# Designs tried in a protein design run: designed miniproteins, single chains. Part 54

Each design is a single chain, and the fold is of that chain. pLDDT is the mean over its residues in the fold that is shown.

## One batch from the design tools (miniprotein)

Design m1973
Fold by ESMFold2-Fast:
Structure m1973 (fold): chain A 55 residues (1-55)
Amino acid sequence: MPASPEEVRDVALETARALGLSPEEAGELARRLALGQGLSEEQAEEVGRAVRAAL
């Protein structure tokens, strides 16, 4: 399904918190999810950085 950068960020952050992922693992998860949802490399990097910063 088409996902916004904000939706990907929220999903990755909730998943990371639920699973106890490190900021690095959470950022990698977020980047991969963003790319899988059709976001650009730049958007994926920004989402990954935002998720790492939020943990």
Scores: mean pLDDT 81

Design m1974
Fold by ESMFold2-Fast:
Structure m1974 (fold): chain A 64 residues (1-64)
Amino acid sequence: MEERRRELAREIAEKLYRSWLDNYEETVKVLEERGYLTEAGKKQLEQDVADIERWLAEEEARRA
């Protein structure tokens, strides 16, 4: 019996992902300013954004 915990985990994940997306541009700027961001790293972040956006859209559709 973990259904309530699973749903809570999904809600937490959704909120974290939305917050991460909202701060994505600022995070990229900070990483670039500090010299941590490579071209490969930037491409990976772009892929991660696309994956998160797809997951969020699927969760919205599931609840509708």
Scores: mean pLDDT 75

Design m1975
Fold by ESMFold2-Fast:
Structure m1975 (fold): chain A 66 residues (1-66)
Amino acid sequence: VVLLVVNAVLLVLLVVFLAVLSFLGWYLAHRQGESGSLFSEAGFYALLGLAVLLAVFTLISFLLLV
């Protein structure tokens, strides 16, 4: 039960985190031609990779719990 609750909290946090990053990524993609100043593209992709890893980890943990 505790593990399930922790996993649920992590999932919610992950979804919120991904939603924010997704929105920023979408926003930047749509406005890429505006200023020509890239917003640390390498760092942004690194963050996206981390977020994806967290999502996979959470899913695997949830599946193992079920």
Scores: mean pLDDT 66

Design m1976
Fold by ESMFold2-Fast:
Structure m1976 (fold): chain A 70 residues (1-70)
Amino acid sequence: SKQQLEDEILAALARMYLALAKIAYENGDFETAKELVKKAEELASQITNPALRAQLEADIKEVKEEIEKK
């Protein structure tokens, strides 16, 4: 369905932003990393599938907590 495709696109984009956030963090670009995490959070919040959204929000939380340690 269109809704499933939209959820898949949102999930892919959110995971891409999380990957970029981790790269920025490893580079010492903490402000960029935080902004990329925020973008991932915004995309995840738009996902209509509750299980997929919960899984992404959990992954985002792990990355966010790792960044906040610095």
Scores: mean pLDDT 85

Design m1977
Fold by ESMFold2-Fast:
Structure m1977 (fold): chain A 75 residues (1-75)
Amino acid sequence: SELLKKLEEIRKRIEELLKQATDPSLKQLLEGVLKSLDELIKLSEKLLSTDPELVQQLLETAERTVEVLEELLKE
């Protein structure tokens, strides 16, 4: 599924931020975000056949979240 592939791409983006993070508090935050995203991916796999619009909304929320994190960590 293209939606699940996009969620996995977002997961990889968070993993890259975590690899580059040096601050312990930031590492804990990014680990928490990864755990939450893993749970959302599992939920999306279950919902994809019954409510694809909800999966699309979850993807859009995840994309917005990773964009905000990437921008904050550039500064």
Scores: mean pLDDT 83

Design m1978
Fold by ESMFold2-Fast:
Structure m1978 (fold): chain A 59 residues (1-59)
Amino acid sequence: MIDVKKALEMVEEMKKEGKKPEFIENPKTEEELIKNRLAILLEKGHSLDEIIEALKEIL
């Protein structure tokens, strides 16, 4: 299960830096797993702001 707080911090940091997560084929760390999930959500048409709001509601 992904750490929602860590995912939220990573999404907010990406928004500050203006970077989008790149899909990693063989994720080894929790951060890489979170980045892959975020990349999938963005590819499905969700914005970083929508992802941040959704994560805050789960917390």
Scores: mean pLDDT 74

Design m1979
Fold by ESMFold2-Fast:
Structure m1979 (fold): chain A 66 residues (1-66)
Amino acid sequence: MLSPEEIKVLGAIAEAGRPLTVEELAKRTGLSKSTVQAAVDRLVERGLVRRIKEGDKVLYELAVPP
């Protein structure tokens, strides 16, 4: 099962309907940036979230389209 933090982060990405930064995810979920970073890293390892690099920013989105 996903951890509560992973579920919260995944839900925030899905609700946004767009790629989000760790800072945006922290604001949306109420979690610390370090907790969000750990959660997104685990979600990327699970293949549920994809890391996107845009210039100096790193964004996260759902990995598998419907």
Scores: mean pLDDT 81

Design m1980
Fold by ESMFold2-Fast:
Structure m1980 (fold): chain A 94 residues (1-94)
Amino acid sequence: GVRAEIDGLERSVQANIEAGKKAAEESPEDAEKVLENFQRTLEHAQRLAEEAKDDPEVAARAQRVIDLSQNAIDEFQKLVEEKRKAEEEARRAA
């Protein structure tokens, strides 16, 4: 049911945040793909929130997944941009 899907998404987002940070450190090129995955999760959570209009508890859990996904996207975008700037500075200093 929708409640089980939302619980799964919440756990998945947290696991992907940790895995995404590791991937960005080991393979900066994969960081953009991880960002795209978070964006898809956000879109899915938004659809579930709309579907759960008649269940306030499920709607609240879906909103939490939306918030977590948005925070992950923002943090990951900053991480990618900071790495790009550091690499560009290193190239200019060479």
Scores: mean pLDDT 76

Design m1981
Fold by ESMFold2-Fast:
Structure m1981 (fold): chain A 86 residues (1-86)
Amino acid sequence: MSTVQKAAMKALVKDMEKRTKEYIKAHPNLPKEKLFAELKKLAEEAAKEYAEMLGKLFNLTPEEIKEAEKAILEAAYKKIEEVLAA
């Protein structure tokens, strides 16, 4: 919820957009259902890792880390949906 957390989330979402586009191009024969499942799993891993990193760098509480992870994950899912719809 801090300005730093918002900036970090925006940077991660931009990176996830690039990775999503690259993954789709690399796997043209994968069914959309499989693409969604794999991309969601990657987003879950990225969100957890990034939230833990923010927690260490900024001495966030466990509640703040959990909230950051949830916000990052929601933003990542939305970006994946946007890229897949385009």
Scores: mean pLDDT 76

Design m1982
Fold by ESMFold2-Fast:
Structure m1982 (fold): chain A 64 residues (1-64)
Amino acid sequence: EEEELREKARRMLQGSLDGAGHPAREVPEAQVEAVAAGIRAMKDGKTPYEAGLEARRALERVRA
């Protein structure tokens, strides 16, 4: 389910911000969409390279 993938992506990004010393910062939705698209691609059996391309496309769609 896409919402579960978004939540997982948000947690990963939030953990990264916390580890970098930015615990009060909010995770940008564009990055959440990109990471969620990558996770979905990996679940669909795509390679890490292809998952990276899907994440890039999702990021571009949010900007458009």
Scores: mean pLDDT 70

Design m1983
Fold by ESMFold2-Fast:
Structure m1983 (fold): chain A 68 residues (1-68)
Amino acid sequence: SPMEEINALMLRLAELLAQLSPEEVEAIVAEYQARLDAVEARHGRVSHAELVAIMEAAIAEAERRIAA
C-alpha cells in the first residue's frame, strides 16, 4: 500500500539519521521541509509520488553524508 511504502522510507531515513550528527540531521530535515513546502506552494498539496521523491532525496543525502 502507499502507506506501507512511506513507512518503509521513514524507517530507512530514521536509521540513516541515527548515524549522523545533530547538525547534519537538522540540515537534512530543513531541506526535506523546504522541499515539502515548495511542492505545497506550487500544487496546494503533496501527492504520494512527490512525497516518495522528497523522502528518497533525503535518504540519498543522508547516505552521501555517511559515505563521506
Scores: mean pLDDT 86

Design m1984
Fold by ESMFold2-Fast:
Structure m1984 (fold): chain A 78 residues (1-78)
Amino acid sequence: LPPDVQERLKEAEELKKKGEEAIKKGDYEKAAELYREAAEILRSLTKTMPPSPFKEELIKRAEELEKLAEEALELAKK
């Protein structure tokens, strides 16, 4: 993988981890922001990638993160 893609993937993973930590602390709004930011990174990467199984994996990961962000926002309302 190009170094820039590897760096962005690592950034997205770190944001997901911070989102999980925010959920454990009850910081649901912060968790939603972190998950959405991670998903946006993955979405931006897939736009620049040729079609591949790896691209499809990143799309699914972005969709999962978007769902986690939505769930966190619902928890924040309670």
Scores: mean pLDDT 84

Design m1985
Fold by ESMFold2-Fast:
Structure m1985 (fold): chain A 78 residues (1-78)
Amino acid sequence: MKEEAEELEKKAAEALKKGDVEKARELLEEAVRLLREHAEELAKEEGLSPEEMEEAIRRAEEIAREMIEKAEKKFEEE
């Protein structure tokens, strides 16, 4: 599961390099969705508390959002 989310993040980064912001957004949203659906299992596997895992997922979601917003602004301001 975590590896699957990481693979989606890599594909999103590749999409951003190609200027495909929409595809990158979809891939990052899917990665965060997978992490949230399996948050309790991931927390147990990683040795984190549920609160620490929720914070990690929230941080990943925030970073993904900032990356997309920054890319969108760059395309709007061209």
Scores: mean pLDDT 74

Design m1986
Fold by ESMFold2-Fast:
Structure m1986 (fold): chain A 58 residues (1-58)
Amino acid sequence: MTLEEERRETEAIREMVRENEGKPIITNSPEEAKKALEELRKEYAERGIDPDVVLEPE
């Protein structure tokens, strides 16, 4: 379902923010979070890296 997908993506973004322990990013709109996550996935995929590697800064 679309709603479940949006929530999953927002959670993924929040997970990354927590891992970095930087400043908390507040995303009120799922679209914003989805767009950010999609861009990260595309960038990582383009370099042949899994988005999951975001846990490792290098």
Scores: mean pLDDT 57

Design m1987
Fold by ESMFold2-Fast:
Structure m1987 (fold): chain A 97 residues (1-97)
Amino acid sequence: STPAERLAALRALDEARIASLKVSEEERKLLAELARLAPALARLAAAGAVPAEAEARLSALADEIERNRGKDSERTTELLREAVRLMAEILGVPVAA
């Protein structure tokens, strides 16, 4: 699975699972932004249009988010912001600031 596909899997949380998660309002907003950006990024990744360096950075962020969720809310929030920024940069779209 590509890093974009792994981040796109977080979209499942936006429809039913986010409401059941004990996460901060900031984490919910960032998860919603990831869900919004992930399908477009997954299409670019499938087309081979995402740079290898960006793919590696997204993979590292996805791994760290997976390790820190439920353990360190502040670190998870920071990693989610970095993922949103990087995905938006790759897509050439503004982030919700």
Scores: mean pLDDT 73

Design m1989
Fold by ESMFold2-Fast:
Structure m1989 (fold): chain A 75 residues (1-75)
Amino acid sequence: LEDRIAEINAELDRINEQVKTVEKQLEAARKAGDEETYQKKLDELFDLGVQTLKAAVDLVIERNELERRRKELEK
């Protein structure tokens, strides 16, 4: 149970890091005044966000159910 929650958290962290990486690149382009790179990164972030949301929803639902079961087993 705990091992599976850890696996799900690791996968969600991986997804979050991908989003954060693009967000940092977007921020860097904005600060540099590079409008072309900014627009490309904005589009990339949007596409990643849609794909990430679909994957993360299932993982979050599974994690929440496992956390609930873990608490029930401990009490």
Scores: mean pLDDT 75

Design m1990
Fold by ESMFold2-Fast:
Structure m1990 (fold): chain A 75 residues (1-75)
Amino acid sequence: SAAELIEEAIREAEKQGDERTVTLGRSALEAYQKGDYDLALTLLRLALEEAEKQGNERTVRLLREAIELIEKEKE
């Protein structure tokens, strides 16, 4: 599920010491769980930008997969 991918992305970001991606990811997960898909996508895209800046390739992949799933769920 998208929630599981976001949680995995948060765990990978924690391993890398990327506190900004962790914070954005947790906020995105909360928005997703509340059904606010637009806010969740906005926060996930910000988390993706932070993870890319940090070179966290695994976190980047997980965040992209989560974004794609949520965009599909919005349809």
Scores: mean pLDDT 87

Design m1991
Fold by ESMFold2-Fast:
Structure m1991 (fold): chain A 60 residues (1-60)
Amino acid sequence: KEKAEELLKKGEEAYKKGNFTEAVKYYKKALEIDPDNTEAAKNLAKILESEEGVEAVAEV
């Protein structure tokens, strides 16, 4: 669980940098270690929904 929590923090760091691809990878790794980590699953879904839309704008 400690490892999964560390990956969640790395995901948040990547998210703040606008690197949603890396954030998604970190959240996926957290879920591989702890599949019961609902927070990782919700953050993954939230990023995918929001960041894909923002990515289209950022491409400008």
Scores: mean pLDDT 69

Design m1992
Fold by ESMFold2-Fast:
Structure m1992 (fold): chain A 81 residues (1-81)
Amino acid sequence: MSEEELVEGAIKFLELLAETTPNPELKARLEELVKEIREKKYSVEEVIEGLRKLADFARSLGDEATAAILEAAVRELEEAK
């Protein structure tokens, strides 16, 4: 898979997660990360770092399920590159 395909896959994953989360703070942070990835043209490494920070944020809100999903996405991206 190309790095561009990995980044686009991550964007679609984050958009879906933002649509399904009941937490408005987490939704705002997911949408902001998508915006930053698109506007600043993030590398796969920058996307992984963003996902890790977002997982930490979800965990700080007590949303362990979303944190685990984000951590799984980090593992998939690290293995795919």
Scores: mean pLDDT 83

Design m1993
Fold by ESMFold2-Fast:
Structure m1993 (fold): chain A 86 residues (1-86)
Amino acid sequence: KLEELAEKVLELLEALKGLLERSAASGAPVSEEVLEKLRELVKKLEEELKKEKEKSKEKTKKAEELIKKALELAEELLALIDEILA
């Protein structure tokens, strides 16, 4: 179900954001290797969500809103990771 997938992706992305924020607050940065792996994971989640959105013939307004939020959060996380790596 597209809505369930979007909700799960959003939850995972929110958890990743919390992890990065806690790492920054603790003064112990996430390693570059881990940040690169997280970047790849976020990109894969974004790509899979976009693919499933395109495959779905019928989209509920709720599913579209969840997908939009998840894609926006994915872009925010990718930008945050890029700033930490720079």
Scores: mean pLDDT 78

Design m1994
Fold by ESMFold2-Fast:
Structure m1994 (fold): chain A 65 residues (1-65)
Amino acid sequence: MLAELREEAARTLALLPELPPEVQRALAEHAVPLLRKAQKSSDPAVRALAAELLAALEAALASLA
């Protein structure tokens, strides 16, 4: 499950540069709160995945503005 989620997220992140900046911002506004909530999970694997995805998303957004 987590490996499949990571792969799905990686595919989505790879498409981020192809999306309009406003769509990327909207995705960040919705995804960032969910990822921050996941970082509070009791499962260390979920916390690690959430931290990795959040860092990748923030890096992608920083490259745009």
Scores: mean pLDDT 72

Design m1995
Fold by ESMFold2-Fast:
Structure m1995 (fold): chain A 69 residues (1-69)
Amino acid sequence: SREEAIEIIIDYLIRKAKEKGLPISDEKIRQAVLEAASLMSDETILEQARLFKKEEERRRKEEEARLAA
């Protein structure tokens, strides 16, 4: 759903922000995503969430392969 897709996008961006050491709170990221999402179509939001989910899965598999080598 749109709401589930928005949560995926928020979680991904929070993780990336923390990884890069950005001085932005989780709440501010959530607010920014919700505001941006209000201007986007459901199709765009669902596609973005799908791409972020794919990237997370790829990263996990690469890490597992690296540890198994």
Scores: mean pLDDT 78

Design m1996
Fold by ESMFold2-Fast:
Structure m1996 (fold): chain A 93 residues (1-93)
Amino acid sequence: SAEEKAKEALEKAREALKKGDVEEALEAIREAIRAALELLRQGRYEEAVKLAEEAVAVARELVKKYPDNLEAHEVLGLAAIVLGVALELLKKK
């Protein structure tokens, strides 16, 4: 399921961040964002909010650790946009 994929991707992102594997962390965050977007397409707004919040949190830690990495800022921005959309859709539900 999209929820299971997002949770697995977030676990990969946290582990990669702990190991200093920036490329794996970036790809895992992108995977989590894609899964959260799929949850939004399914109307699963509460679950999308929770997973997007976790994606923002791990992307923020990546930016904090690698502040000069433009891709880290990109995935934080994408995660924040998805969170904003999910919150707005949840509010209208």
Scores: mean pLDDT 86

Design m1997
Fold by ESMFold2-Fast:
Structure m1997 (fold): chain A 93 residues (1-93)
Amino acid sequence: MEEELKKYKEELEEAERKGDKKGEAEALIGLGEVYLEQGKYEEALEYFKKALGIGIELDDEELIAKALEGIGKVLEKQGKLEEAKLLFEIAKE
């Protein structure tokens, strides 16, 4: 988990330096998933929301869906099941 955090942070920094918005969003999703696995729900949510913003800017349906699903998983872990359900429905559209 710590090695994965370092890897995704390095990938994020490199993508930002190169202006690789898709790589930036993919690294942010990876960071969100690692923080989610660690039970750090607030941090996970921030990373998934940043990735969602980039996916929307790029009109990348796959990135949008992955970010929304990540947000839904965080909400589900926090016991916000109805909010998570709504996000999963949006991600399917």
Scores: mean pLDDT 82

Design m1998
Fold by ESMFold2-Fast:
Structure m1998 (fold): chain A 78 residues (1-78)
Amino acid sequence: MELEKRIKEVEERLKEAEKAGDPYAVAQAYFELGRIYKELGDTEKAIEYFQKAAELFKELGDEDMVEYANKLIEELKK
């Protein structure tokens, strides 16, 4: 399935971003994983990845992305 292939591609990008020391790319990869797991119906993993993304975006001062990730988490916890 295309979503499973996309997960592997994002996981590879995440590893590359971690090795490169690019915290914004790491946060973006976590956010993208959260969206993919949401589409798969894996609510637990979606929340986990959105939380990881929100933490990194907060450290980076990207308040808009923190608010957006938190909004998605709250929608999933309903």
Scores: mean pLDDT 85

Design m1999
Fold by ESMFold2-Fast:
Parts: C-alpha cells; sequence; structure tokens
Structure m1999 (fold): chain A 68 residues (1-68)
C-alpha cells in the first residue's frame, strides 16, 4: 500500500510538471471524486504510482479520462 506522504508527493510532482489547463483539470477531477472517498483514494494512488515510475504522459491521460 502507498503511504499518504507518497500520494501527496506524487500529486505535487504531477502539478509541478503540468501546465495551467492540466492543473485546473486535475483539481476539477479531484473535486468531483471527493464525493466518493474510495474512488478518490484509488485515483490518487494510481496517479502517484505513474509519477513514481516517470510515466507523466500516462498520468495526464488518466486525469483526462476521469474528466469525461
Amino acid sequence: SMSEEERINGVQELLRRSNEEQKQLLLDVLHSLSENPEELDAFLTKLAELVKEGKFEEAIKLVEEKSK
């Protein structure tokens, strides 16, 4: 299991590498998922795993898919 610190670090790194449109999209997705804690936790864990692996393009695609 991924620690809360690792998830926070992963999301922060993705935000640092994102443009303003991508940052806004990520925040909108996080807000939408805030109504379902289990789905939010799974999403944050997957994003952090992709970032840890250096798969930033896949992380952005995951955010774009969740925004639909």
Scores: mean pLDDT 82

Design m2000
Fold by ESMFold2-Fast:
Structure m2000 (fold): chain A 65 residues (1-65)
Amino acid sequence: MLEEIAEAARRFLKLRDEGKTYSELVAEARKQGPAASTALSLVLNARLTEEDIERMLKAYEEEKK
């Protein structure tokens, strides 16, 4: 779940930087499932960065391995 959210968030950051609208990002999230919806919320509301995503993935690997 966390890994899926982080990957989706990275994708949404790129789409946002390319000028995609909120509606277009929502459509992409619907195609990818609930983890993507959570990721979109983090990108839009919490201003998540690629550095934050990398940190999340590392924390997940460290705690679960």
Scores: mean pLDDT 72

Design m2001
Fold by ESMFold2-Fast:
Structure m2001 (fold): chain A 66 residues (1-66)
Amino acid sequence: GVAETLAAARALAAAGGTVGVLYGSKHVAVFSRAGSAVVETGSYEAARAAAEAVVATLPEAVGGEV
């Protein structure tokens, strides 16, 4: 969910700087120069909410739908 996605995004930001986030039908992917993490959210709405939380929380994060 949102908490797992934010934790992954914060860890990737700390290790690799600027974070990108992409969301699809049931998953959200978070990535930086340091690596990537994929979080299963169970629904499109949950994936979108998790991605929006990352962008709202990390000022340099860039998000999009795939």
Scores: mean pLDDT 78

Design m2002
Fold by ESMFold2-Fast:
Structure m2002 (fold): chain A 61 residues (1-61)
Amino acid sequence: GKEEVEKKLKEILEKYKAGEISEEEFLQRVGEILTEAIEKGIISEQEALAMFMELLEEYDK
């Protein structure tokens, strides 16, 4: 569900902040997670945008 999507996004952000993945890989994985969730009907496009904005706010900290 939506909670699993949020968890996946946070896990990818943590890996990026730890230097385990590149910025390019981080953006690719985020895009894949959000796109798959939209395609599966787990989240709407509006919810995906909200999740992405929240992730970017966390990234800027």
Scores: mean pLDDT 81

Design m2003
Fold by ESMFold2-Fast:
Structure m2003 (fold): chain A 73 residues (1-73)
Amino acid sequence: SAEENLERAEELILEAQEALAAGDYEKAAELAEEALRLALEALDGEPLRATGLAIAAIGLQFEAALKLGVKPK
């Protein structure tokens, strides 16, 4: 359900933040990518919450990519 997807996305965002703080940028990027996917799946059911989580996930992906020196494609 949208609610389950949003709860899991919130958990993944917290895990991505912890990975980023620990210097595990590859793990942070992977967790943030999965959080974004789940947030996007929840857009129809909970558009405001899903949008907020998607923005947070995109920000974490961008920060992790910059730390890794990877160009986002």
Scores: mean pLDDT 83

Design m2005
Fold by ESMFold2-Fast:
Structure m2005 (fold): chain A 79 residues (1-79)
Amino acid sequence: EEIDIVAEGLRLANEGYSIDEIAKRLGITKEEARRIAEMAVALGAPKLVSKAPQELADAPFTSHEVREKLIEAVLKALE
């Protein structure tokens, strides 16, 4: 079976691996790993959301502004 790099990256991101470790394990660039982590947060991955400030983690994932702030905060935590 083809290894779905996106699916495997989403799994690693949800497990709490850093962007550098995801890039290393999948053989991709750090920028590509960051995009995968952003997708995981956008999909509501609970382990990534827990890395955000409590105020953003408790906010409903239905507002575009809240979603963008949450993604930014989690990506900074993974850097």
Scores: mean pLDDT 62

Design m2006
Fold by ESMFold2-Fast:
Structure m2006 (fold): chain A 89 residues (1-89)
Amino acid sequence: MAEELVRRAEELAREAGEAARAGDFERAAELLREAARLLREAAELTGDPLLAAAAEVAETLARLLAGEISEAEAQARLAAVAAAAEAAA
């Protein structure tokens, strides 16, 4: 069950990468938000802190691409997520 959520999130992240390469940052942000939602659900089902970290990364990138946060804010958030993931591993 959780594996299917992760697989779907990976596919959405791949599509987001394609949209971003095409310059469609709005579409990329939408796809990354959906991926983050699925990864968060998978994290809740499994208790896997790395899935929770992946969800936060996807959400942060979505907010950056949508222009909702600055690059500095995104970098700080990603650094915090990386530190939390290292502590959990």
Scores: mean pLDDT 84

Design m2007
Fold by ESMFold2-Fast:
Structure m2007 (fold): chain A 66 residues (1-66)
Amino acid sequence: LEDDARTVIETGRRLASKTPDEELRRRILEEVRRVEEALRAGASPEELQRLIGALGRASNEAIKAL
């Protein structure tokens, strides 16, 4: 799960750097920040999975916008 979180953070940052949509970029970076904070705080697996899902959805929108 933590490895999954790190993977989606890395993917999210990469997509944020490529997206021409400034609002989507900001949203992805905010979701990345939330996952990073949850990892540092030792959040529950349930909360981490929820945040990973949110970041994944934002990342999919960025892919569709490319």
Scores: mean pLDDT 79

Design m2008
Fold by ESMFold2-Fast:
Structure m2008 (fold): chain A 65 residues (1-65)
Amino acid sequence: SADELIEQMKKLIEEARKAIEAGDVERAQSLIDEAYTLAQQAYDEGKTEEAKKLIDEINKLREKL
């Protein structure tokens, strides 16, 4: 479901944040890319506002790389 996609995105974002803190740029980038793919799916399934908020969070993490 779209709710499961949102929860998976949140987990990937949290893991990406941990990877950035550890200096693991390659892992962080991989997790961010996966989260972005799930965001597009959640958006297409009608979770537009939640997906947009998580995309904003993803973009802020990318700025730290």
Scores: mean pLDDT 83

Design m2009
Fold by ESMFold2-Fast:
Structure m2009 (fold): chain A 87 residues (1-87)
Amino acid sequence: MEKEKEEILKKLLEIVEKVKELVLKKALEKAEEAGLDPEEIKEKAEKILKETKEELKKFVEESELEENRKFLEEVEKEYEKYLAKLK
């Protein structure tokens, strides 16, 4: 059971990192247009990513395996919707 939870967590973390890169890229493009400091945006993104990873680890550790599977399916579904909207 622990190994399966670790695999689910790994997949969730991969999706979160991919989403962070896409969001950060878009945020940096908008910041450049607005004359905002890109370093401040990068620092904020790193902080959010760290907090999100810690919350995901806690959720996976504390939740039942079935809940973890459903959550992964939801996250994958939302990620696909997000990618579709980026057009």
Scores: mean pLDDT 78

